Designed miniproteins, single chains, continued (4). Designs and how they scored, part 73

Each design is a single chain, and the fold is of that chain. pLDDT is the mean over its residues in the fold that is shown.

## One batch from the design tools (miniprotein)

Design m14689
Fold by ESMFold2-Fast:
Structure m14689 (fold): chain A 60 residues (1-60)
Amino acid sequence: MEETIRRYAELAAAASEKLGQPEYAKKIRDTAEEMIARGEDTVTAIEKLSDILAEAQAKA
């Protein structure tokens, strides 16, 4: 489960960097590690990271 969250976070962060939004890439990575540390549900974690990526896309 942790590997799934980290893999998604890496892809989402890379996408944010490609959009010229490195601050969102950092937020995605930091948020993923915080959620893993507190044992967050994988589906909830992915939804949260997807929301941050959507914010990055809106700002691009």
Scores: mean pLDDT 82

Design m14690
Fold by ESMFold2-Fast:
Structure m14690 (fold): chain A 100 residues (1-100)
Amino acid sequence: SEIEKLEEEAKKNPEDAELLVRLGNLYASAEDYEKAAEYLEKAAKLEPENALILAQLGVTYEHLEKYDEAIEYYEKAKSLSSPGEQKALDSMIEIIKKEK
């Protein structure tokens, strides 16, 4: 019911990045990673310099086993992050690269 309500609100407010992130997070919690990626990508188009949305897309694409896309989003998030956050994102990227 919360997902259905938020989807109707997103149809009325397609430029509401916060609402799109909430939908993406709810779908990820339901393990619907394809829908999570769809809504988070829409949010990332609205807020292309939001490192948190980009990192969430990286995690979402890892769950989809789309490792090249996951690396791309982690690299974008890293470029917008503090040195400490960059180190964490580098660790995530290197783990994916070693699993190939």
Scores: mean pLDDT 86

Design m14691
Fold by ESMFold2-Fast:
Structure m14691 (fold): chain A 65 residues (1-65)
Amino acid sequence: SMEELYEKAKQSLLDRIKNDTSLSEEEKKELIELVEKGEFEKALELAQRLRNSGTATGAYELLKL
């Protein structure tokens, strides 16, 4: 269902952000806030910026859901 998909996507993103040791504390905080506010577009764009910084696979993993 859409609710399950949303929850899994949200939890996956939060888990990836929380456990990513290459992200700064500020970047983690911003990403978490965006996800919690439902601003997924901004969160995904930020994840893509990580891809451009040399973590291409990591960014796409965040977008997988």
Scores: mean pLDDT 67

Design m14692
Fold by ESMFold2-Fast:
Structure m14692 (fold): chain A 73 residues (1-73)
Amino acid sequence: ALEEARRLLEEAARALEAGDYERAEELARRAAELLGVEEEATARAREIAEATGAPFAEALGVVVGAALGEAEA
């Protein structure tokens, strides 16, 4: 599960680099689901996007990446 979540986040990062925000959001949401944090990560990502002006897909990737790091620690 953790390795699958990591792979999904790597794919999401590549989608962001390509400008495919829809795919990046989908992949980050799937990673959040695997980690059991989808609802919390979505709420936090919205707060960050509103505070910073960053795209939601980018903010979601950051939040889910942090959750993965905590789960691996």
Scores: mean pLDDT 81

Design m14693
Fold by ESMFold2-Fast:
Structure m14693 (fold): chain A 68 residues (1-68)
Amino acid sequence: SPVLEEIGRLVEEAKRALAAGDRERARELLERAVALLAEAAGLPDTPEVRAKQEELVEEMLREMEKEA
């Protein structure tokens, strides 16, 4: 799946950015990954879905920082 490959690439780039101390870059990469995941899942572009995407990015950043 090209979309899943792109999501995986963005997540790996985000991990590298965090390892380099670049939290802003990691957040931007995760925002793109989560947006692609929502599109692949057929989720509508609503304020509620956007808020959930923002929550997921924050959760992913916290999880990645714990393993760094």
Scores: mean pLDDT 82

Design m14694
Fold by ESMFold2-Fast:
Structure m14694 (fold): chain A 58 residues (1-58)
Amino acid sequence: SDEEIRRDLEKLGVPTEIAEMAVEALKQGASVEEVAENIELITGIPKEKVEEVLKKHS
């Protein structure tokens, strides 16, 4: 669910606003890889860690 994705991203240290942006991007058809790369660019969290969280919900 959107709530679960947001919560798991927040556990990685992703700010709530960025986690919400990521959920919206996925809902609009963005790839896991694209979303993870954008989170890395904004937050500095390695994209591989973000991808692992997002793939759990795919």
Scores: mean pLDDT 82

Design m14695
Fold by ESMFold2-Fast:
Structure m14695 (fold): chain A 81 residues (1-81)
Amino acid sequence: SLSLYELVARMLEEELRRLFGAEDVKVTVGPDYVEVKGKINGKPFEVRARRDGSVEVKGEGLTEEQKEAIAEMARNAAASL
């Protein structure tokens, strides 16, 4: 059986690959945070969200819409911890 942390990590990885075509996705889940690193259209991106709802997104070549969507996904995942 997967822990909650492993399940959250797997779901985020699969969603990012499905919705944005993300590649080389690495999801790290801590006690109060979720961190995602990967590439979209060959450009690196990184997002970190905490249980308190704070989120930081970095990504060259991401649209504002993509940044908002990825931030929301990460924030929702962190809120589930």
Scores: mean pLDDT 80

Design m14696
Fold by ESMFold2-Fast:
Structure m14696 (fold): chain A 88 residues (1-88)
Amino acid sequence: VEELLERAKRLLEEARELAKEYLRLALEKGEDHPEVKRLKAELERILAELGRLLREIAERSPEAYEELLEHLRRQLEELRAEYERLLA
């Protein structure tokens, strides 16, 4: 469970960094740019893997799942703030 939690947190951190780059380039170059499409595909891949880990963690330990959801909520709030900053 600890191994799965650490892996999920690592992927979440990776997804957060990639999402920031995706948002910046999408606003700068547009959604149809090849670089933006590549980043979106990469982000979708990581999020799919994270989803699988979330399901496995929830099945093995509801307590660990709650901890991960709290971490995800904080990361999502940070990403939203970053997005709003880019739009300003």
Scores: mean pLDDT 76

Design m14697
Fold by ESMFold2-Fast:
Structure m14697 (fold): chain A 86 residues (1-86)
Amino acid sequence: AKKYFEEGLKLYEEEKLEEAKKKFEEAIKLDPNFSEAWYNLGLVLYKLKKYEEAKEYFKKAILINVDNPSEYGLKSREKLKEIEEL
């Protein structure tokens, strides 16, 4: 999971958004409780302007954060609010 996640971050920084999406999806497939990967998948979709899909992934990161608390639940809540205010 971590390897695919790190590859996804590099691709995201390079603006290779579709490739970054695939790497974060692979990370999530291996570790469905990886809230940071769900959050970053949401960010990729946000940059692609796929706001409805981005909201679903941010909601997933929030739900995972209930059972496994991390900063990514809070970050995902902030991004959901931004999208709803568009």
Scores: mean pLDDT 79

Design m14698
Fold by ESMFold2-Fast:
Structure m14698 (fold): chain A 74 residues (1-74)
Amino acid sequence: IVEITEGALKVAEAGPDLSQETLTIALEMALQEAKKAGAPEEILKLLERAVEAARAGDYESAVRYAREALELAK
């Protein structure tokens, strides 16, 4: 979970030229791994919000929600 979400954040930090599709796929993978690992509902909700923000092209909100999920996963 943590590794995949960190990967998604690094992909987002790679720059504004990154496609919405690439960021969305990375966050969707993080969400699926969190579900498989039985992560708390609050982490799942944050990852779902991050995916929705990425799909809307709101990279700033997507990164913020992903970081909040990482903090809760500690």
Scores: mean pLDDT 72

Design m14699
Fold by ESMFold2-Fast:
Structure m14699 (fold): chain A 92 residues (1-92)
Amino acid sequence: GSESPREYYSLPELSIAEQAALAAAGVLIFYSARKVTDENGEETYVAEVVRFDGRTREFHVIWEEESKEWTLEEAFKKAEEEARKAIAELLA
């Protein structure tokens, strides 16, 4: 199928504690949402969270969901929520 170009976003307005946790772990957390069209022309929205490891310089998808019932805005909100959860786990 066809998909929109992948654009990855950093979470806005991170607390000092969240910024310190990411720096201590040596990672960055990004989120993305996009529209994917399958071979039958059906549109699905994909939301994903990726972790960038500063040591290996590799991206790892740590969470992904898709839904035909989402709007692009809803997919972005879901991805942002999951990215915030990933950072919260570093604070534990």
Scores: mean pLDDT 81

Design m14700
Fold by ESMFold2-Fast:
Structure m14700 (fold): chain A 55 residues (1-55)
Amino acid sequence: SLDERIARVRAEIQRLHDELVRLIAEGKVTDEQLRELGSRILALYRELQALEAER
């Protein structure tokens, strides 16, 4: 369902945010990891916006 897809995207965004915070806190994050995680998070927010527009 649409609600299930929205919930999945929200959960994935939260997971990636948690991973990013952990990497920063550990001082082990690379510029490549920041770029990659940032791009993935942005893509998920765009997907979420499109799904919310269908409600």
Scores: mean pLDDT 84

Design m14701
Fold by ESMFold2-Fast:
Structure m14701 (fold): chain A 80 residues (1-80)
Amino acid sequence: EPPEPEKPEEDMSLEEKIKYLEEAIKWLEKQAKESTDPEEKAELEKAIKILKIVLESLKEAYKNKLSDEELFKLLQEKYA
């Protein structure tokens, strides 16, 4: 089952968002490994790659104390 956040996204700290996303990626990787459908597996792997880019951007924002606006710009630059 997919991991659920402990509280609404609006109330989550950047650190909590990073932790939740790491757990979500692990769950998706398990689904991809267990999938017998090549098409479903390919879609899951694509989603995992996108989420890993988001995760790295969130980690960078946390390290550099970026604002939400700066984080949004970073995300646009990293996978545009």
Scores: mean pLDDT 73

Design m14702
Fold by ESMFold2-Fast:
Structure m14702 (fold): chain A 71 residues (1-71)
Amino acid sequence: MEEEREKEFKESEDYAKALIELVRELLKEEGWEEEAEKIEAEVRAYLEKHHPSPEEIAKKLTELLNEALKK
């Protein structure tokens, strides 16, 4: 593992932006644009409210993705 990569993951805002963009594109391919918007808003709120680690952001996104895919 590279130190530079670990540092980037430590910076929650940059990490969240990358993950939100990735998730949005994935859901858009499925035709779930509304779900993509909900996930983006939820992750942004989570960042502001909880000041989470990158791992916590990844976990939150995974939970939201699983709920969207469950539909």
Scores: mean pLDDT 68

Design m14703
Fold by ESMFold2-Fast:
Structure m14703 (fold): chain A 97 residues (1-97)
Amino acid sequence: MSEKEFDAEVAIALLEIALAISKLDQRPITKEEADFFVRIAEKAADAAIASGNPELLEETARVIEDLAKVLESQGTPEAKEAAKRLREIADRVRAAA
């Protein structure tokens, strides 16, 4: 990957996760939305790990952990399952730091 292309993908992924967190206040998350958020988190995690940049790894893990906390607070089975997967992704990012 080019450095510019990589930076753009990481920035977009983090922005998408942040926007997803802000939208969760409107209603309980659906299974499709939960799967989508996990997919974005995986993409962001893979990009951060590939970069080897400790600052990007820390920020990526923090944003994913924040998303997991918001989903856990909803108490639905779909949200709890997504939160568990998000925590596993965040742990993987932290292990790479």
Scores: mean pLDDT 74

Design m14704
Fold by ESMFold2-Fast:
Structure m14704 (fold): chain A 79 residues (1-79)
Amino acid sequence: MSEEELLALTAAWSERMRADPAATEAEIAATRAFLATADLSPAERAAAELAIRAAEALLAGRAEEALRLLREALALAAA
C-alpha cells in the first residue's frame, strides 16, 4: 500500500466512522474477538493490533495518531 493510498483510505474510513460510530465500535470489538483466536504470526498479530488501535484513534477524531499507527502496522507487515 502506497502512502497516497493509505491517506485516501484513512480519509474514507474516517467519513464512514463519523456516519455510524456505533457500528464502527461493534466492528472493532468483533475484529478483536476474531484476532484472539486467529492463528497469526507474532508480527501479523502486532500489525493487526496496531490497525485496530488506528481505527479507535480515527473514531475518537485523532486522525494524525491513526495515520502513525497505520504506518507502524505496514512496517511490521513488510518485515
Scores: mean pLDDT 75

Design m14705
Fold by ESMFold2-Fast:
Structure m14705 (fold): chain A 57 residues (1-57)
Amino acid sequence: MAPTPEQLAREYAEKAIEAARAGDFASALEHLVKALSLDPSLTEEVARVEAAAREAA
């Protein structure tokens, strides 16, 4: 399978949000870095990860 960088970025962003909501901030940051390396324009997903992490902390 050949997912596009855009699709991979979205998958990593979703994993980052889930990890942040679970309180796993290390995994959330790793997934977010991967997502941004594939698509640096994911500002809304970055904001959602930050909000989820803030609520979980």
Scores: mean pLDDT 78

Design m14706
Fold by ESMFold2-Fast:
Structure m14706 (fold): chain A 100 residues (1-100)
Amino acid sequence: SMAKEKAIRLVTEAYRLAAEHGHEQLKEAFLALDRAVSLADDETAEKILPYLEQAVKALEEGDFDKAREYIRKAAQVLLENSTSPEAQEAARRAIELAEG
């Protein structure tokens, strides 16, 4: 789906930005988020797009606290809308890493 493809692209972009900033914890958070997104349905992927776009923007601006806020929001939606134990574990891991 276009929404899922866009979500994966945004998470990949956010991962690269976190890596460029040398931010290992956020890099790991986006790896966990990527796993959760990859297991999500199209409706859930569409719901998180605004949060992923804001996370990318925050990282471009060097605002790590705002990036953490949007990772938590996206991961919470993924957690609430997933029935897969693997996806739920990945979403919980993203929340944990984004809480600092």
Scores: mean pLDDT 89

Design m14707
Fold by ESMFold2-Fast:
Structure m14707 (fold): chain A 61 residues (1-61)
Amino acid sequence: ASPWQRGLDELFAWLRAHHSPERILAELEEMRRWVEANPSLPADVKAEILAGLDRYIAEVR
């Protein structure tokens, strides 16, 4: 797994341990907006992070 996938998995596990599903969803959606809008991320990295966030958002919904 890439460092990005590992970091996102660890973040998601931490969020699930400490926050309600509503808070987790809000945090993930905010991160998704930030990633989508970030001009400094390479296209392949952006696509990978967005795919991971979309998977977690679907799991929380």
Scores: mean pLDDT 80

Design m14708
Fold by ESMFold2-Fast:
Structure m14708 (fold): chain A 55 residues (1-55)
Amino acid sequence: MLEGIKKVLLEKVKNGEDMSKEIEDLRKLAEQIPELKKELEEIIEEVKKAEEERK
């Protein structure tokens, strides 16, 4: 599941979409599901890194 979400978000980054709201949503999910917080933080970090590399 989370791997699929990461793939979709990275594809959107490549398409030039703004990920600010997606990142915010992932942070909210991490607060609601503490057991997934580590994985969600890793996805957020990868998405942010991909955006920086694209720009």
Scores: mean pLDDT 77

Design m14709
Fold by ESMFold2-Fast:
Structure m14709 (fold): chain A 95 residues (1-95)
Amino acid sequence: KSVYEELLDIVSEASNRLAAAKTEEEAIAIAREMVEELEELLEKHKEELTPEELKLLENFIENLKKAIEERDVLMIEMLVGTLELYLSVLILEKK
């Protein structure tokens, strides 16, 4: 399983959990867990990513952290959806 597939699994799970979240607090908690999992995976597998891919993913994480701090659930959902699409396209290109 590639690092891209592992990243997509984390993001897709978070996306599904966000769709089921009934409160802002639940959405924020899901987003925080996803950020921690993404940061851990990137640190472990940074050598498997291109410098450009790493920078883009780090930028997504920073934007997501800002949305969490501002409690902007709509922005969190938009960022998660965008990241899921990006990773899906990237996996297809590596095929």
Scores: mean pLDDT 85

Design m14710
Fold by ESMFold2-Fast:
Structure m14710 (fold): chain A 61 residues (1-61)
Amino acid sequence: NAAETARLAAFYFALNVLGKSVEEAYKIGEYARKLAEELIAQGVDPREAVRIAVYEALKKA
């Protein structure tokens, strides 16, 4: 699932690379998941949707 991939990627990057708390990483991951779902619903390719969603979520971190 592309949306779940975006959630996990953003979560683990925020937690392990950016040093965010588990609570903050969870919120960042959820934002990425919802954005990926929205982009896919709009017809964006799932791979590209994951990349965009993760980037945007981490940019707001």
Scores: mean pLDDT 87

Design m14711
Fold by ESMFold2-Fast:
Structure m14711 (fold): chain A 79 residues (1-79)
Amino acid sequence: VEPEVVFFAADVPPVGSRADAEAAAKAAGESETLKKIFGEPAELEVVGYTLNSGFAVILAQIKTHPDVEALLLAPSANR
C-alpha cells in the first residue's frame, strides 16, 4: 500500500505557525471539495509544514483514509 498525494489550493488565512497550519488543514478538510471527493468531511492531521517566500506548504494525513496524504497551499503570514 502506497500513500497517494492529493494537492489542493486552500482558501485559508495566511500561515505563519504550526497552529495556523493546523487551522488551515481543518478548514480545508471541512471544504465542499474534499467532501465531494471523499463523500464526507475529511479529518486532516498536519504531518509537517514549510514556509517559503509567499506560500505555506502543508502536508496533512487524512485520518479516515490513512493511505492518502494531502498537500495544501496557503499564503504565508511572514510576507
Scores: mean pLDDT 68

Design m14712
Fold by ESMFold2-Fast:
Structure m14712 (fold): chain A 118 residues (1-118)
Amino acid sequence: APRVTESGGGTVAEGGSRTLTASVSGVDFSKSPVMWVREPPGGGGRAVAGLSADGKKTSYGEEVKGRATISKDFSNSTAYLHLSDLRREDTATYFAILFTGSGKAIGATGEGTELTVV
């Protein structure tokens, strides 16, 4: 079965950077689009970044455009979200969602990784 494990959160100073990592197993990663979403402490989950199955097409939420990079490492079955110029509003639990069925179905997500900007 597809599995995702997010890591790389923690406490970071405002203006700093952090790379969040999602380790993927149990699926053909080369055929699976990935999206990073976040849930702030007040609720209201939102999409942060998306990446096509082949790793060539990216999309970014308005809040993070110019500050975020989404990528894949196919050899290690790992997805990354790099965030720079961190703001207090970036404080959230971050989840990687792995899609199946030509990107039309959620295949897997993990428990998330918590990022706190101070």
Scores: mean pLDDT 86

Design m14713
Fold by ESMFold2-Fast:
Structure m14713 (fold): chain A 96 residues (1-96)
Amino acid sequence: AIAAAVAALEAAARALAAALEAAGETETAKLVLRLARETAEAVRAGDREKALELLIALELLAASTAAAARSAGDDETAAAARALLDAAQALRDALE
């Protein structure tokens, strides 16, 4: 269900943002939360095109964040970023 996928995306984004803030990556944390909020708003507004564009941006951000966290040995941030990537992909699949 789309509503459940949106809720999962928002939860994953909050978890990643918390991990990033703990790591001192405050600007990336803010970007994650902003993109997740805008994605949820686009889905709720029925703006499928905008939602898909934002989801692609979130997938790229989550993938790069996971890679950077793994290189730094930050397993918590890497796991949270992977969870956001999985949630974004699931929501995109539900919209396509």
Scores: mean pLDDT 89

Design m14714
Fold by ESMFold2-Fast:
Structure m14714 (fold): chain A 96 residues (1-96)
Amino acid sequence: SLEEMIKDLKEVRKLLDEIINAKTKDEVNSKIQQLIEYAKKKLAESKDPRFQGFLKRIIKELEEMLTLDLETQKHRAKILKGAVDEIIKYLEKELK
């Protein structure tokens, strides 16, 4: 459902905030791995093709981020968070 997708996207946003606010490379990598595992779980549970497509793209981006330096990881996490925030706003508007 739309409400379940919003809830899942809010958890993704929370984990992205944790990546952005982490202080060390090890913390960032740990949080990226946690988000990858969460996204893979939601991908396996999802019946919505559009949400599946979104989750596949975010997993790929997060896996690429693991190979990058700390500054670039945080920058990419901020970009991803911005995209997630816009999707949440759009979906919440559709529920009203």
Scores: mean pLDDT 87

Design m14715
Fold by ESMFold2-Fast:
Structure m14715 (fold): chain A 104 residues (1-104)
Amino acid sequence: DELALKALEVIEKFLELYGVSFSQVEEVVREIFPDADSSEVRQILLDLVAYYSLTDEELREIMEELIGPEEVEQAQQVAQSLQEQDPETFQRLVERFDELIKNR
């Protein structure tokens, strides 16, 4: 699946840009969602990446190059929907992730 492969490339570029590893992200996600499997961790990470792309122009440009502007807009809408549906849990994820990426 070409889109799934590009989503993985988006994750790899995000991790490189922010100087974090997938295992560090998995630890943060599992602190909030202890039963999350690796596919759920990737999904949550993609939602976080889309959220950060709302304010990080460089990240948004990287995503648009890999998956196109329509897919970026869709991912951003999903991230905003998650923030509206469970703002407390989403804020906790963002705060923990911000600590992880503090050295960016």
Scores: mean pLDDT 81

Design m14716
Fold by ESMFold2-Fast:
Structure m14716 (fold): chain A 68 residues (1-68)
Amino acid sequence: DLTEEQIELFRKLAQAVAAGDEEAARAYLEELKKLVPISDETLAAIRAAIAARDTERLERELVRVALS
């Protein structure tokens, strides 16, 4: 189950991606990696979503992280 801190990082990551702030998005992803295990495949998908500014893809991958 996700903590409130992890949910807040998910929100910040999604907002950074929507804003096109790749630097902030990558920083939030690194903080999230410290709190929850993320597979290499899911990390690649999240990085692709950040580069594409694809918030819908990002949210789907973050749900996968939450359910792992």
Scores: mean pLDDT 81

Design m14717
Fold by ESMFold2-Fast:
Structure m14717 (fold): chain A 85 residues (1-85)
Amino acid sequence: MEEELLRMIEEAESNKEWKEELEKLKKEAEENWTKEELVERLRELNDTLESADEKEKAFLLAKGKKLTEIGNEKVKKEAEKKKEE
């Protein structure tokens, strides 16, 4: 089960169209979304995941992974900025 989900995420990340969409999502989230907004988006994504088709689940999981990575980077950048200040 978990290995199948990881494979689905990997296939979604390897898809050229979905890769472009994920890169656009990353840029939007990095530049325009706060940490609070990222948490809310992730929660909405998890709610949608349970009702999604298997193909849509792969893409939603890839989006969730990307948003989580961006959230972690925002926390890291805030910590680095505080360290510099």
Scores: mean pLDDT 73

Design m14718
Fold by ESMFold2-Fast:
Structure m14718 (fold): chain A 105 residues (1-105)
Amino acid sequence: SAMVEELKAWAKANEERVRRGYEELSEEVKELLEKAEEYLKEAAELLLAGEPREKVEEKIEEARKYLEKALELAREEGKEDAVFAIEAAKRVAEAQWAKLEEEVA
């Protein structure tokens, strides 16, 4: 979608800052992001399998909770570039998820 392409272009324009942010991630923040990725993967698998919407949404909500915890922890650590990178990743993931829902509907 145009939104996904705009977000990708924005991320590319801010590539150096996103790269620095990724390098600043603590192990604790990385673990929270990995948990969010696992839930997003489970949500995608359920969606592609034609499982009920409620099951898919439950997994997406869990992923969002872990993304929010990762953002909060990065902010508490005072790592501005890490916060920027996580927010960028969250926006891209939300846009990609919306696009996937359109394709399977």
Scores: mean pLDDT 77

Design m14719
Fold by ESMFold2-Fast:
Structure m14719 (fold): chain A 69 residues (1-69)
Amino acid sequence: ISISDIRDFIASINASSDSPAAKVDRLFDFFRSNGFVIDPDFHAQMVAMANAGVSIGDIAGRILQRYSS
């Protein structure tokens, strides 16, 4: 998975009128489709952060930090 693909997908999500929770779910589905095995507790934490106003870009950075290190 390339940084350009991630950036373009985030831009697509941010252009939608979906809820913050739905945007996070779509982001995690994208990462799962690219071979990431996601912890359900971490997914729930990221949904809570999006509902609190954290950007989808920042959430994507947190996913990469956790799973690419």
Scores: mean pLDDT 84

Design m14720
Fold by ESMFold2-Fast:
Structure m14720 (fold): chain A 85 residues (1-85)
Amino acid sequence: SSEKRKLLLRIIGLKLRIIGIVEEARLKNDPRLEEIEKLAKEALELLKKAEEALDEGKLEEAKKLLEEAEKLLEEMERLLKESLA
């Protein structure tokens, strides 16, 4: 379905962005690396659950898990930007 395809693409994109933020923080020797890595681990666990929900056809559950993961990603981006100042 169109919705399932959109959610799958969002999961893939979020995973790539999370990995990118962690690697950027590592390259910079960011003082918040530990906090960023903790948020990344939590977000990746939510994305794994979203993939499982999607495989089971639970589109609304997958969407909610994606929204939770996106909030953690936004916090990771905020921490990284704050460290860049």
Scores: mean pLDDT 87

Design m14721
Fold by ESMFold2-Fast:
Structure m14721 (fold): chain A 55 residues (1-55)
Amino acid sequence: AAEWIYREGKLALEAGKDPEEVLAAARALGEAFGLSPETIERVLARLREYAEELA
């Protein structure tokens, strides 16, 4: 689930979606899939880093 959320988030960022919307969606999906808070924060950190690389 975590890797799937990260890949979907990356595709959304590459498509020009607002990073804050992508991060909010990733958090909601992580919570829905029952991921730990630590795992969710790790995915969000990776997505923030990727968004910075695209800027």
Scores: mean pLDDT 82

Design m14722
Fold by ESMFold2-Fast:
Structure m14722 (fold): chain A 80 residues (1-80)
Amino acid sequence: MSIEELVEVAEAVLEHARTLDDDTRTRVLRGVAEAIIAFLREQGHDEEAEEFRRRVEEARTPEELERVVREGIEFLRELA
């Protein structure tokens, strides 16, 4: 998966997540976060991946998790 593909998928998932209930939205957003973390580690950005993982774990609401995922997408765009 390229950065462009991951960004496209993550953005589509964020848009779709707005239509979901809180439990499903949280699960979907965590899935996107895991994909971003895995990608960053695969590309050698281990420090950034670990920082992002910590912020994902600190997110206690779907709204906080969505914000963290959006920050991860912006970071991916900066790498592209």
Scores: mean pLDDT 82

Design m14723
Fold by ESMFold2-Fast:
Structure m14723 (fold): chain A 62 residues (1-62)
Amino acid sequence: SGEAAAEAARRAAEAGGAAGAATSLWDGMKHGDLSPEGGRRGVEAGYAGDAEAAAEAGIEGA
């Protein structure tokens, strides 16, 4: 699930920008697909518009 969440966040960031990535990662955290620490870092990276950092945080949080 963490890999899927990271992939979804990366695609959301590329297609929808930082807001898309942040929303995707936040949903992953709410459903328990990501660790709190990994999800938080991913959301922060998403707000910065860094799709790669967001994806990496998602993978680490899995």
Scores: mean pLDDT 61

